# Designed miniproteins, single chains, continued (2): the designs that were tried, part 39

Each design is a single chain, and the fold is of that chain. pLDDT is the mean over its residues in the fold that is shown.

## One batch from the design tools (miniprotein)

Design m5415
Fold by ESMFold2-Fast:
Formats: C-alpha cells, sequence, structure tokens
Structure m5415 (fold): chain A 55 residues (1-55)
C-alpha cells in the first residue's frame, strides 16, 4: 500500500552507505541507524527510498 505523507530520499547506493559505515563505524551501527530512520519515517507517515545520485 502507498504510505500517506512525504518521501525521504537517501542519495547514494547501499554500497556507498556500507562503505561509509565501515570507515566511520561498524556495519551494525549503520544497520541500526537505518532501522531507526525507517521506524521514524513510518511513524511520521513518510516513505524512505534510496535514489542514485545524478550523473
Amino acid sequence: ALPAGGTIELVGTREQWEEWARKNGDLETYERSLADLRARAAAAGVTLVHVEPPP
């Protein structure tokens, strides 16, 4: 079903986010942060999507 509310676009691929997490923290921290962000977005009625950066 389509969620009501706005959309949050995460600019960057999953690989980019994982690489950032490996350098600046553990993958567990990245996964936890992403899960928290999704939960917050869902509570606010906002859709969270990954988008590729423009060329």
Scores: mean pLDDT 66

Design m5416
Fold by ESMFold2-Fast:
Structure m5416 (fold): chain A 79 residues (1-79)
Amino acid sequence: SVLDQGKQKSRWAGYTAAVQSGMDGRFDQALQDATQAALQTVQQVTKQYGLSDDQKQQLIQDGQQAAQDAVDQVRAQMA
């Protein structure tokens, strides 16, 4: 589904940003960068597919959670 594709893309964008920024141990910056990357992807998917407000809100919540999870994962792997 479009929602599943949007979640996958935003999670991947957030994870990539978290890894890149988190390698320096700057986890607050990594969270900011991961959240920004995930939410930018959500905006692109929402605009491209004409998603409803409910669908957009689901992707926003998923993207924010995925960004936090990605930073937590990078932190755990680097500890």
Scores: mean pLDDT 79

Design m5417
Fold by ESMFold2-Fast:
Structure m5417 (fold): chain A 64 residues (1-64)
Amino acid sequence: SDAERAAAGAVEAAERGDAAAAGTGSWQHGLVSGNREAALRGVQAGAAGDARAAAEYGVIASKG
C-alpha cells in the first residue's frame, strides 16, 4: 500500500539520520491510514531530532 511504501521511506530517512524527512513521512502515513495520533508523535519526534522515533511512529501510523 502507499502507507507501507511511505513507512519504508521514513525508515530509510531515519537510517540516513534525516529526522525531518522521517517526521514528514510519519505525517503522510497518518493522512493515509487515519492514525493521526501516531503521525503527530512522529512529527514531534522528527522536530526534536529523533529520526528513529519519528520512523517508528511512521510505521505505527501506517498500520493504524
Scores: mean pLDDT 62

Design m5418
Fold by ESMFold2-Fast:
Structure m5418 (fold): chain A 66 residues (1-66)
Amino acid sequence: MREELLKKAEELEKKALAAAVAGDMATAQTLRDQAVELYREAGVSEEKVEQIRAGLDEAMAAFAAS
């Protein structure tokens, strides 16, 4: 179901950010990629998927910084 895929993607986004805050960038990147893939499976446009990925990358980098 699309709504369930979107919910799982949002949960993976939160987990990716939490991993980045903890300094585990490898786990954060893996969770980010999984979230992005679920957004694609949910039928989100490639343009919006790239916007989400860019936003996550910026947020993860900001949280990983002191």
Scores: mean pLDDT 81

Design m5419
Fold by ESMFold2-Fast:
Structure m5419 (fold): chain A 82 residues (1-82)
Amino acid sequence: NIEKGRELMKKGAEAYEKKDYETAAKYYEEAIKLLKKEAEKGKGLVELARAYYALGLVYEKQGNLEKAKEAFEKAKELLEKA
């Protein structure tokens, strides 16, 4: 469900603003899990890309640059398909 994915992204963004990067990552990972199911049907590709981008920013703040790079690359690939 794309709408539930968006709600999880909003909660992730709220955690990110509070600098609670662990909680932000969990919400963005849950959003990605839901949005991947929609993306398998060709729907919500932009929303899935946004979720990967947001997770990349979290990994960057945590100093995990390799995971950040992977997340940003996935976001780019999804936007190219949208």
Scores: mean pLDDT 86

Design m5420
Fold by ESMFold2-Fast:
Formats: C-alpha cells, structure tokens, sequence
Structure m5420 (fold): chain A 81 residues (1-81)
C-alpha cells in the first residue's frame, strides 16, 4: 500500500511538472520565442514519459499520449524558430 501510494504520488508530481512546462511553452510561443517554447515542450515530454514509466493502465496511456502531444508541440515550435 505505502509503495503504491508513493508511486501514485510520484506520477502525480511528474504530471504536474509536465503541465507546468506545457504552460511555459505556450507562454513563450505567445511571445514569439519559439526556441524557448520548443525547449519547454521537450521538458514536458520528458516528465510525461517518466510518469508513463511509473504509471499503470489508463493513467499510463494518458501519460504516453501527453508525452506524444508535447513532442509534437516541440517539433512545431522548432519549425517556427
């Protein structure tokens, strides 16, 4: 139980970190700083991938999808940089 709770808490923390970096990426896109936006989207993808490695079931699939979306956002930002 305690080990499962620790894993769930870690997944939640990594998911929040990913969301924060997505928000930073969007903020820098709005400023026209596509290079910084791409850097933040790449960091978001890294956090979502780590969350997916620790997660199970539907949460794992969600984290994998969010990581893929973050990677695509990074690629699009790099094209505009």
Amino acid sequence: MEEKLRREMEVGTLEVAGAVYISLGKKYEEKGDYKKAAEFYKKAAEYYKKAAELAEGETKKLMEELAKEAEEKAKEAEKKA
Scores: mean pLDDT 84

Design m5421
Fold by ESMFold2-Fast:
Parts: structure tokens; sequence; C-alpha cells
Structure m5421 (fold): chain A 83 residues (1-83)
């Protein structure tokens, strides 16, 4: 099995889609799909790999364009659970 720290930005986005109940809940609501698409695009555009994201705090993620504080906290919790 591949460690989260070894994930590319694209693989990391797919990991969120598969594993985050918060992400899946928001993706079911049409009004939030644009926000989630922008979040995904920022992960790819900024090349936020697994090792980089694991080193970030929720506060660091909140400072990124189109990354909400609640989403950042959920994602950090998910990564820490899968270490």
Amino acid sequence: AKLVSEYTAAELVQFFKANSSYYRGLSAVTAYRELLNEFEDNFLKLNLTGDVVLAMTPDDLTKLPNVGKVSANELIALFNKNK
C-alpha cells in the first residue's frame, strides 16, 4: 500500500473523494460543487503533494485560495488518521 506522504497532488484529490465523509456530503449539494472544484484545482495547480499537505496545519490550509477552514480541518484529521 502507498503511504499518504508518497501521493501526487492528483492521487491526493482522489483520496479525499474516496475517504472524506465531509467532502462526499458537500459534493452531493450542487451549490458546493463549484467550491469543491476550485479546491481540487488549487491542489493540482499548487502541486500540493501528500508530504507537503501532511506537513501543513489546518491554519496553513485555510490560507490557500478556495480552501475553507472546516474542509482544511477535516482533511488534516483524515490524513493523521491514515498515518
Scores: mean pLDDT 66

Design m5422
Fold by ESMFold2-Fast:
Structure m5422 (fold): chain A 57 residues (1-57)
Amino acid sequence: SLAEAEAHLARGEEAEKAGDYAEAATHYGRAAVAYARAGDPERAKEALKRAAEAAAK
């Protein structure tokens, strides 16, 4: 659901602010999957990009 995707996105952002990039990448990745399932490919792509960026740190 979109609510599930938004919850994961928010948790990813909190982890990123705390410097927990591995946790941020995990949550952004889960947000991307949830957005894709909800029929929002644009937000899924953005979340996936954020996951990749967090994973690279």
Scores: mean pLDDT 85

Design m5423
Fold by ESMFold2-Fast:
Structure m5423 (fold): chain A 68 residues (1-68)
Amino acid sequence: GREGILRAIGATIAAIGEVINAELGFPVDKERLEKVKEDAEEAAAADPAAAPIAEKAIELAEKALELG
């Protein structure tokens, strides 16, 4: 299956949206960002091929949290 990779991609897309909100000066959804990090970590644990994408999702989520 590719569920881990697809989960990591979904987390990355969500994180990108929150980074854009933060950079534009809008408040970030902290609960969504924490879930993005959890989903990315679970994806990487389930499928090693998802790890590079999951790492990027976590980086983006942390950037959004720092900016917001």
Scores: mean pLDDT 82

Design m5424
Fold by ESMFold2-Fast:
Order: C-alpha cells, then structure tokens, then sequence
Structure m5424 (fold): chain A 72 residues (1-72)
C-alpha cells in the first residue's frame, strides 16, 4: 500500500534528522512536505541532501525516499 510506504519514509527521515544535525531542518521539512502532500518540495529538499551529504547511509535514505515519491 502506497500510504504505508510513505509513512515509513517519513519516520525514516525523522530518525535520520536526529543523527545528522547539519541536515536536521531539511530532513524534517521534507518529512512535513510529504505529510502535507507537497511531493515537489520534498523532492527538492531530498535532492539538496544528496548534493551536500557525503554520508553513504544518509544518501541511501534520500535515494529510497525519492524512489517512494516517484511511485506515488
């Protein structure tokens, strides 16, 4: 179910915001955008995280989130 995948991504972004203070605001704002149905804003914020981060775990989370948004 698409909604269950979206909820999973929101929770994952919130968890990563606690691990990476430098990206906390962007990750939380992306999660909020997803909750509000603003997928364009969420994509832009996640693409910025991909450009700025060199952490493989955070990159993998952002890539997964973008894949889920594309399937909505």
Amino acid sequence: MKVARLVGVVLLLMAEAERYPEFKEKLLEAALALIQGDYEKAKELLEEVLKESKNPELIAVAEHALEVIEEL
Scores: mean pLDDT 82

Design m5425
Fold by ESMFold2-Fast:
Structure m5425 (fold): chain A 75 residues (1-75)
Amino acid sequence: MSPEELAELLKEQTEGLIAEAKKLAAEGNIELAKELLEKLIKELEEVAEKFKDNPLVKEAAEESKERAEELLKEV
């Protein structure tokens, strides 16, 4: 998998998980929504650290993490 493919995959997976967390929160499953977002944030931190020398992947992971953190503050 190329860095470009990995960055795209990270963005797509993050969008899907954020959508799922929003759905869970809307349904009143706030604890599950928070757990999902916290796991996503930790995974994205690990990806950013692992790919610190790859700007494209690191940036995608950091941007995705920021979006997840913003949603976590709202639920």
Scores: mean pLDDT 84

Design m5426
Fold by ESMFold2-Fast:
Structure m5426 (fold): chain A 75 residues (1-75)
Amino acid sequence: SRLVERAKEAYKNSKTPFTKLMALKNLVQAETTRELLDEAIKLVEEAIKEAQENGDEKTVRMLERWLEELRKLKG
């Protein structure tokens, strides 16, 4: 899907945590498949590690809630 490809490119080129999260939400909204859910879970887990290393507890908490929602959607 062109929409999915565009969303992936936006995520890749995003420099701030906010723009990365918005791009990721757009990616999941574009196509809610198990393949995209698995990719989104992986990307969120990587973002959590980065935020933990930077001591950004607020971003960690936000991303952990998002990860829980993604895992519930996957079953």
Scores: mean pLDDT 73

Design m5427
Fold by ESMFold2-Fast:
Structure m5427 (fold): chain A 60 residues (1-60)
Amino acid sequence: MSAAERRIRELAERLGISEETLRAQLKRELAVDPERALSWLGLREPEERARATREVLALP
């Protein structure tokens, strides 16, 4: 499981929503404001941000 997948699970549990709902929201936010979306995930390193973007966009 990737760091982005773990972070999504943790955030979904804390927010009381499903992981699928959170992933859909992140896809929409990445299309509108990628910096805001990645900062919301708490990702600061360029390599982590690039991987997270690819992972979220690749989700079914």
Scores: mean pLDDT 68

Design m5429
Fold by ESMFold2-Fast:
Structure m5429 (fold): chain A 59 residues (1-59)
Amino acid sequence: EARLVEIVEEQLKTHPVGIHDNFFELGGNSLKAVELVSRIEKEFNTEIPLKEAEEISTV
């Protein structure tokens, strides 16, 4: 699961306003969640619901 945390951190760091942003709370979670889920699916060969992608984003 260390890889999962690293993927989330990388995603947040590359965000244009990722220093202090809460994109998922603002309701713009669909696009970011889809990208995050896609990365996780490729890394772990699994599928994750959008809801869980939002939670993972903050871990």
Scores: mean pLDDT 53

Design m5430
Fold by ESMFold2-Fast:
Structure m5430 (fold): chain A 54 residues (1-54)
Amino acid sequence: SPLEEARKEAEEAIKNGDTLAAIRAYGRASVLAQKEGKPEEAREFMRKARELAS
């Protein structure tokens, strides 16, 4: 699913040290999780993106 793909992209970006790519992927995962009716997961992904951006 697009959500699973975004999650894998974020994980791969972290492994590669690409912080900006990880932030973008977690941001997309948050939006996709919200669209799928998973607000708890969306909040967690957004929190991870914010932590990386700080």
Scores: mean pLDDT 85

Design m5431
Fold by ESMFold2-Fast:
Structure m5431 (fold): chain A 64 residues (1-64)
Amino acid sequence: MKKPSEEEQKKIEELLIEAIKKSHPELSEEQVREIIEEIDKRVENKEIADIDELIEEALKKALA
């Protein structure tokens, strides 16, 4: 597959990092990375519907 809008993906990652830090500033770098990777997979398949929902689901998985 070709590289779609990279700018859009970076924008999403930046928003996710900020939201995660605001809600859970205690998260380590490793946990944040895991959350971003989970979101990235959803974005790759273009199954992103709501960033807030994605953050919540990724947090639950990363913190488990």
Scores: mean pLDDT 66

Design m5432
Fold by ESMFold2-Fast:
Parts: C-alpha cells; sequence; structure tokens
Structure m5432 (fold): chain A 85 residues (1-85)
C-alpha cells in the first residue's frame, strides 16, 4: 500500500482534523474529506462540487473548484503536494 507524506503547508491544514505525518492514500483522502466538512467547503445541495475559492486548501492545490466525481484529477492534485515514502 502506498504511503505518502504531505508537504508542510498541507500537513498544517490536515492537523486540524487528523494526527500524524504519513498516510495511506485512502487515509489522506478521508482526512481531506473531514477538512472540507470542518471548513464547510461542501455544498449540501450539490455534493459533486467543492468550492475552494479563497481557501488555504484551494491555494495549496492551485484550484478554485473540484468535481468530486473526478477522482483521477483529485489524486493528481494531491500527488503534487505529497512525497511517496
Amino acid sequence: ETIVRPNPKLLKLLSRVVEGEEFTLSDLLTALGLLAIEEKLLDPNDPTVVDLSGTELGEILGVDKIDTRDTELLLKLIMKNVEVV
């Protein structure tokens, strides 16, 4: 199973909802989902779009919106911000 270490900026955000410095990809995706809920980034009326405009997470990932159905793009954005252990 692939273990990844998020960059320091992403780790600081994730520390709001999860403990540790190294994650499986599944655990990292879960932590990002928890962070999105905590920061109220999910639209309860449209679960397919996460609005990151003006957020620290959006700045880190370099995008203003994410389509939750595009898991391949989400993984690509995450992999730019992590180191494979």
Scores: mean pLDDT 76

Design m5433
Fold by ESMFold2-Fast:
Structure m5433 (fold): chain A 65 residues (1-65)
Amino acid sequence: MEEIEKLLEKMEELIEKMRKDPSQAESLLAELVELANKAIVLDPSKSAEVHKLLREAGKVIQEAK
């Protein structure tokens, strides 16, 4: 059902938290990667969207430096 959509939504929430508090980025990144792996396993056709979110999280972390 909408499980993949919920995972993507949680990934977006984690990225928002990274933007607000980059000091937690390491722990939040670990959770984000786990969600990304679950999303890709559940629906490989959404891998492009998952990769976009991961890329955005990476930019947030780099920009916070």
Scores: mean pLDDT 78

Design m5434
Fold by ESMFold2-Fast:
Structure m5434 (fold): chain A 103 residues (1-103)
Amino acid sequence: MVEISQPSSLSVKEGETATLPATASEDVGNNISWYKEKEGKEPELIAENGQPVNTDSRYSASGSGKNYSLTISNVKKEDEATYYAAVPGDKGWSWGPGTKLTV
């Protein structure tokens, strides 16, 4: 079972770049996905297999070995949310604890 750690919170100013880190207990390669959860809304898939799934070019995902990150450029107030890193496993998905982004 892969364990994922993320910082509990990150604060940025509108218009800045946010880099949200995640550390996996093992090398997961391209098998890491990123989800955005806003209060009262369903979690939204932002990046899958190291690639952004949204047409919003402000999102990028990168990582190697045990260290991964989701980067949001030109941060907007609407980007304020909890962001989860997740990895598929043999018994379901391993979820990180999430990082709350405040703008």
Scores: mean pLDDT 78

Design m5435
Fold by ESMFold2-Fast:
Order: structure tokens, then sequence, then C-alpha cells
Structure m5435 (fold): chain A 88 residues (1-88)
């Protein structure tokens, strides 16, 4: 299975609210293509929605490594870090 197909299937799982399946599929896409910006971005969003702010933070950091100029992802990373501090 190629990364593009895994991302498509992960998006469908995310749309259905199956966050665990979406995370697994995005992680598999990343294993096949470690520079896939979209997979890291969407993985971070799914993890954030699930309340896994530490996982979301790591995924957004990886997205920024692939695309350092993305202000939207930078803001998402800051929000995840804020949620982590609020939980402790």
Amino acid sequence: MDPEKLIEEAKKAYEKGDYVRAIELFQKAIELDPENYEAYLLLGKVMYDLGDYEGAKEAFKRALEVNPGDETVRKMLEEAEKKIKEKK
C-alpha cells in the first residue's frame, strides 16, 4: 500500500470519528514516506481531537521540520503545548 492510499483511508476514518484507526493509518503512511507533510499535519489534528496533546505536539513538530514556514502548523503546535501545560 502506498502512502497516498493510506492517507486517503485515514481521512475516511477521521471523517467517521474513528480516531484510533486514523492515527494507525497516518503512522503507516509516515513509515513509508517520512517526509510526508500532510500525514504529519493530519496525524497531529487527529491526536489533538482525541486529547492526545503530547502526540499532537510531536506530529506538528515533524510537520514543521518538513515545512518550516507553515504558520498554521506553528500555531497548532503552540496550542498543543498550551494544553499539555494546562493538564499538569
Scores: mean pLDDT 83

Design m5436
Fold by ESMFold2-Fast:
Structure m5436 (fold): chain A 60 residues (1-60)
Amino acid sequence: MKYSESMSGEEVLELAKELKEKYSKTDPEKAALLGLVVASLEGDPNDPLALELARYLGNS
């Protein structure tokens, strides 16, 4: 899956939740980082560090 700069924070949050579940069994470190992104974006959907982490983790 790809994150784009045009995605809203809510769209990024939904993708982060989906990727977290996908990676929970295969890459637990990536899943843990996605969990931090989800928690941050649930509190502040415009958190720039969480959005950048989501793009980094989602674009592989």
Scores: mean pLDDT 73

Design m5437
Fold by ESMFold2-Fast:
Structure m5437 (fold): chain A 62 residues (1-62)
Amino acid sequence: MIDEKEVLRALGDMYLALAKRIEGKDPELSAELYRKAAELFRQAGDIDGAKEAETLAEKVEK
């Protein structure tokens, strides 16, 4: 049985990968995708992953 938190973490990883792919082309959308990844990681209880995604969102916006 797949744990719900495991699914949320996997979704966070997917958004993180998408954000990295587009950050040079659409930094505003990339920042939004990084924030979605951070929210998913927080819901999964992955505080370290959430912090990483938030940091990446902030870097893209500068």
Scores: mean pLDDT 81

Design m5438
Fold by ESMFold2-Fast:
Structure m5438 (fold): chain A 97 residues (1-97)
Amino acid sequence: MVRAETEVSQEGDTIVLRIDITVHDPAAGREFRGSLTVRIRADGSFEVEVEGDLANAALRDALGRVLDLLVAAREANPKLTLEDVRAIAAAIEAAMN
């Protein structure tokens, strides 16, 4: 079971997308948590910070899927607006839940 929750905010000219991922691993019998923080600056530069229990394979797989979606979205549109980032956030929640 995988859950993703997103939050979109703006810090000056920088759009910030935070993605919190929770994975229940049946083999381990517990939940693992990770997050991605994506900063999209006015110049179109894209910064990704990853945190969490990266030793867990199921969490790494979930984080990888989210990262692939983010890369695809950036390649499709290098000039992401706040509205575009909100749409990406909704798409990630739909794909992961």
Scores: mean pLDDT 81

Design m5439
Fold by ESMFold2-Fast:
Structure m5439 (fold): chain A 71 residues (1-71)
Amino acid sequence: MEEAEELRQKGIDALKAGKYDEAASYFRKALELAPPEERAQVYRDLATAYAGSGNLPEAARAGKLAVEAED
């Protein structure tokens, strides 16, 4: 959980810097470590990163997974 939050924070910092590919990389790593209750938020962050880089198919897939991770 704490390590996943650290990786997610690095992804957020990359988003603020406009480094969308780097942000997506950090969010993918955070997702591997994230507890189930945080997966929806990490998928939303990942969708934002993919959308920012113009990777619309992956952004749509991550957005769908975020909705599916919510009850």
Scores: mean pLDDT 81

Design m5440
Fold by ESMFold2-Fast:
Structure m5440 (fold): chain A 113 residues (1-113)
Amino acid sequence: AEAEELAERAREAVRRALAGVPGLSEEDKERIAEAVGEAVRAALEGRDVEIEVDVRVTPEAAGALLLALHEALAGRVRLEVEFEGAVGAPTLDRVVITIEGPAGGRGVLVLRS
């Protein structure tokens, strides 16, 4: 119940955050939102999952995504993020978001082009 509720909250938060971000298609935004929801659900259910999304992400999009996850999941999970990209590049080469639940479940989301 809580895993599904938080997964839905994370999906909605990500959709709202990315709605204002240029450079991503509507299909890419939805794929990111669904992948986030699955990673959150798995982490809270005590499962390990790794989801890779073939998407080119700007620093603006990555920042919006992280803020949305922090707000939606505040105090309920541990969130770790890694970025790879050249300074001043229009897009990031790779973004890895690790969501760790209180029971040790881990959802890893990899965004790369």
Scores: mean pLDDT 82

Design m5441
Fold by ESMFold2-Fast:
Structure m5441 (fold): chain A 117 residues (1-117)
Amino acid sequence: MAEEAAKEAKEGARRAREAAESGDGKKAGEGAYVGAKAAREGALAASKTSDEETGKAAAEAGGAAGEAAQVAAEKGDEEAGNKAAEGGGGKMKGAAGGSMSAGAAATNGAAAATAAK
């Protein structure tokens, strides 16, 4: 349901931002994973329902996940980077893979928001 997807995307964005602000690579990677996963699920729900609010929430979650993935990469936590990549649906490993997957989720979320309008 679009309503649940919007809630998950907003929660994912919040967690990713808090994780990035912590300055801890492991927490940042976990936040990036949660944010990227929420962005992916939110973008899919928005595309099926044409719900602009869910699309916007997915875009925010993707952006926040990208920020958290960047913090994880800077702290050198490769395991956290791999976790972030998994959340985005990517199969690339390492902090770079996490950043790329989060970026793709952000792009997909933004596209879903535009399409829902």
Scores: mean pLDDT 63

Design m5442
Fold by ESMFold2-Fast:
Structure m5442 (fold): chain A 70 residues (1-70)
Amino acid sequence: VTEEQIEAAARRISEAFGLDESEVKRALTEIVKEHPNASPYELAGLLSERLGRRLDLVATALLLGEAGIV
């Protein structure tokens, strides 16, 4: 996963859910580093927990996949 892919995913997720892009980028960067083999759906759940919010996990996983995050 590249930094550009993380930035693209963070922008899409923040726009979709009305979240702060910098906070999403920070959380996603940390989660991807901690869980490099996680599926997009697992990353969506971990991101939801890290942000302290209930995200739509399916929608979040699709946005992660569109950004090229596995």
Scores: mean pLDDT 81

Design m5443
Fold by ESMFold2-Fast:
Structure m5443 (fold): chain A 74 residues (1-74)
Amino acid sequence: MSKEELTKAAENALKAAEEVIKNKGGVAAARSVLHEAQRVLEQAKEAGDEEAIKLAEEAIRKAKEALMLSQKRA
């Protein structure tokens, strides 16, 4: 995956996590976004892309927030 593709994937994961929070999505939706963010972080670390790593870490942070909020509602 290219640096540009990794950055875009991390940005998309972050946006997806924010949408799960905004739309009060369920645990399944939150877990799906968290798994995607973790996958992007692993690829960014393998590529050594510092910007993609930072974005993916923020996406994971937001995805964990989405999961916590969805679990609190369940």
Scores: mean pLDDT 80

Design m5444
Fold by ESMFold2-Fast:
Structure m5444 (fold): chain A 61 residues (1-61)
Amino acid sequence: ADELLEKGNLAAQQGKFDEAIEYYEKAVKENPSPNIYFALAKVAEAQGKKDLAKKWLEKAK
């Protein structure tokens, strides 16, 4: 169920943003949910990609 999302969250917390994105993209492909899009938006903000973060936040609604 949420295993890929959990792995992505752990990677993001450790600053491993590329690894976090890979897990989140796999999670979205298997089971799209607002929580995964919100997690992608947070990583984009951490990377300074504000426009990309806004696009993922809109998908989370």
Scores: mean pLDDT 79

Design m5445
Fold by ESMFold2-Fast:
Structure m5445 (fold): chain A 56 residues (1-56)
Amino acid sequence: SSELEKQEEEILEEGKKRAEEILNDESLTPMEKAIELLKVVADTVDRLLALRQAAK
């Protein structure tokens, strides 16, 4: 549905914003940035799966 597509776009944009914040965080080492980025990916996937499950 168009509503589902809009919610997917919002989840992806939020994930992108969080990733950009992590990449621009000068207090984090490259390893810490990698770990935090993986957490963002995992959270984004979980949100997308939950949205699609709710749409069934």
Scores: mean pLDDT 85

Design m5446
Fold by ESMFold2-Fast:
Parts: C-alpha cells; structure tokens; sequence
Structure m5446 (fold): chain A 59 residues (1-59)
C-alpha cells in the first residue's frame, strides 16, 4: 500500500468505526475529531507522523 496521508487517514477512520462499536459514539467521535485536526496540519509529513503516533497508542 502507498503510505500517503490520505490512505493512512482512511485506515484510521476504519479504526474509528471499530471504536464506535466498542466505546460508544462520544469517545469514538473525539478520536475521529483528533484525526481530522491532525490531518489539516500544513505539513503533510508532520501530520502523517502524528497520525501514526495516535494509531500506535490506540493499538
């Protein structure tokens, strides 16, 4: 798979769906909002690194 920001963000949003089923919508929504905020950072490389860190903590 290409490790583009868009593809990685999509993988993390799929993880959000799993969290919504397990933790409930409120906690899962906060996680999805964090993904969106990080992905809007002006430097895509920094955004990707932050998203990778967030996903690693979730695992």
Amino acid sequence: MNRSLEEFKKQMLDEFKRLAETLGLEDAKKYAEAIELISTLKNPQTALMQLQSLKEVLD
Scores: mean pLDDT 65

Design m5447
Fold by ESMFold2-Fast:
Structure m5447 (fold): chain A 60 residues (1-60)
Amino acid sequence: SERRAVLLIVAAGIMVVAASLGAPGAEEAAKELAEEAAKLLGVEVDRSLSPLEQVKRLRK
């Protein structure tokens, strides 16, 4: 659902901020959340991009 995809994008963004503050596992969580949102939106997942770049791609 579109609503779930939006929530996953928001959660991924929060995890990107947490990773910048040194939270363990936050970068990995951000990547997983962004990839799940991309699948729900039918967007191609680029595994070579950073979590921040993946979130940006989903929000444009």
Scores: mean pLDDT 73

Design m5448
Fold by ESMFold2-Fast:
Structure m5448 (fold): chain A 86 residues (1-86)
Amino acid sequence: RAETLALFAEQLRRAAEEAAAAGDEETAELLREAARAAEAGDIERAAELYGEVVLREALASGEFSEEEARRLAERAREQVLAALEA
């Protein structure tokens, strides 16, 4: 579990660097907050913050309705919770 949380935090930090390089500082900060939550073992907060990133990205793409984007975010949150609780 601790190893899985550390790997997830590392992935979130890399994603934050990519978002920052692309000029999306809001998404970068959400990803950094999610990484800190994962490192602290706050799985619920890490999943919620990651879901917020997925929601923002889906809405920004213009390919999804608000309802579809929310469903994607909820699914992402559930997948993160399942992975980090295993």
Scores: mean pLDDT 80

Design m5449
Fold by ESMFold2-Fast:
Structure m5449 (fold): chain A 78 residues (1-78)
Amino acid sequence: MEEARQRLVELFEKLSEAIQAGDEAAADRYLDEIVEVLKQLPPELQRAILEGLRYEAARHPDDPFYRRLAEKVEEALA
């Protein structure tokens, strides 16, 4: 659990940097890695994280980080 949490924090920071840099290949790679880490978590935590990401995307509609992350996670966990 702690290792998955640390990996998610690292990947979120790298994804944010890639999006700000316009590096689509790096952003897509980090999104895929985030999904693989999330799949290692219990289903209840996967749902909680997805709901949290949807909430943050709604609160920050102009921030591409939350929108892209929420869309990728929703597709992968569906």
Scores: mean pLDDT 80

Design m5450
Fold by ESMFold2-Fast:
Structure m5450 (fold): chain A 55 residues (1-55)
Amino acid sequence: SMEEIKQEYKKKLDELLARLREARRTHSPEQVAAEAQRINDEILKLEKEVEEKLK
Protein backbone atom coordinates (compact mmCIF):
# COMPACT_ATOMS: atom_id res chain seq x y z
CA SER A 1 0.00 0.00 0.00
CA MET A 2 0.98 3.66 -0.34
CA GLU A 3 1.12 3.96 3.46
CA GLU A 4 3.59 1.06 3.74
CA ILE A 5 5.81 2.58 1.02
CA LYS A 6 5.81 5.95 2.86
CA GLN A 7 6.59 4.31 6.23
CA GLU A 8 9.49 2.32 4.73
CA TYR A 9 10.85 5.50 3.09
CA LYS A 10 10.67 7.42 6.39
CA LYS A 11 12.43 4.58 8.25
CA LYS A 12 15.27 4.47 5.68
CA LEU A 13 15.55 8.27 5.65
CA ASP A 14 15.75 8.36 9.47
CA GLU A 15 18.53 5.72 9.37
CA LEU A 16 20.52 7.77 6.82
CA LEU A 17 20.14 10.95 8.89
CA ALA A 18 21.25 9.05 12.02
CA ARG A 19 24.39 7.94 10.13
CA LEU A 20 25.16 11.57 9.26
CA ARG A 21 24.66 12.70 12.88
CA GLU A 22 27.01 9.93 14.09
CA ALA A 23 29.60 10.93 11.46
CA ARG A 24 29.48 14.56 12.67
CA ARG A 25 30.09 13.32 16.23
CA THR A 26 32.96 10.89 15.49
CA HIS A 27 34.65 11.81 12.18
CA SER A 28 36.91 14.57 10.84
CA PRO A 29 35.38 17.40 8.74
CA GLU A 30 36.71 15.76 5.55
CA GLN A 31 35.16 12.40 6.47
CA VAL A 32 31.86 14.10 7.37
CA ALA A 33 31.80 15.86 3.97
CA ALA A 34 32.39 12.52 2.19
CA GLU A 35 29.69 10.76 4.27
CA ALA A 36 27.25 13.65 3.63
CA GLN A 37 27.79 13.25 -0.12
CA ARG A 38 27.16 9.48 0.10
CA ILE A 39 24.03 10.04 2.20
CA ASN A 40 22.74 12.69 -0.22
CA ASP A 41 23.17 10.17 -3.08
CA GLU A 42 21.27 7.52 -1.06
CA ILE A 43 18.43 10.00 -0.32
CA LEU A 44 18.13 10.80 -4.04
CA LYS A 45 17.98 7.06 -4.81
CA LEU A 46 15.27 6.57 -2.15
CA GLU A 47 13.20 9.47 -3.53
CA LYS A 48 13.42 8.04 -7.07
CA GLU A 49 12.54 4.53 -5.78
CA VAL A 50 9.47 5.86 -3.92
CA GLU A 51 8.41 7.86 -7.01
CA GLU A 52 8.69 4.72 -9.18
CA LYS A 53 6.70 2.61 -6.67
CA LEU A 54 3.93 5.25 -6.50
CA LYS A 55 3.41 5.19 -10.31
Scores: mean pLDDT 82

Design m5451
Fold by ESMFold2-Fast:
Structure m5451 (fold): chain A 66 residues (1-66)
Amino acid sequence: SEEIEKEIEHLLEKAEELEKQGLTEIARVMREGARKAREALEKGDLEAARKHLDEADQKGVQLVLK
């Protein structure tokens, strides 16, 4: 899905920005989630892709908002 692909790209862009700010650990967690979501999407598992994006978003929000 184009919508899921766009979400993955946004997550990767955010991770790159955070890494440049020295938040390497948070950026790594976000990239890992995006990678898993992309792998699931390439296998045609849209539900798994969405779940990985949701988990990465939740972890990222918990760390970034502090």
Scores: mean pLDDT 77

Design m5452
Fold by ESMFold2-Fast:
Formats: structure tokens, C-alpha cells, sequence
Structure m5452 (fold): chain A 86 residues (1-86)
């Protein structure tokens, strides 16, 4: 089984991804053709998938998946921040 630390990281990243997906959907209602919001949504969906996959992986694979999920979430957050700054 995964360490408690990795399980908690996976849950935290999954919740962060869900929050970004909700935010992106709200922004898309006002800017339906904004490619940055669409890309942020895609990145958040992929990050959620990786975080969930990490829960079923071994410890070494989970660490790699969670690191990738973190990178995708940082990029998604950056894109949504740029949209909100306008």
C-alpha cells in the first residue's frame, strides 16, 4: 500500500484539480471561445486522472504521477490567473 503521505498528496491534488475544473467551467460560460480556459480545463482533467491513478500505483510510480499532476495544475492555475487579470 502507498504511504499515508502519498495518499494525502494524491487527495490534495485531486481536490485542487476539481476546484480548477469548476472555476474553468464558470469562466467558459462568460468566455466560451477562450482557448486558455479550454487548455486549463484539459490540464486540470489530466491532473485529476494522474492523481487518481497514483492511488492505485506502487510508491515509485505514484511519486512520478503526483509530480506530473503538480506540474499540470501549476500550468492550469497560471492560465486561469492570466484570464482573470484581464
Amino acid sequence: MLSLELILRAIALALRAIGLLFEAELLLKERPEDERIKEAKRLAEEALRLAMEALDADEEEAEELLERAEELLEEAERLLEEVKAE
Scores: mean pLDDT 86

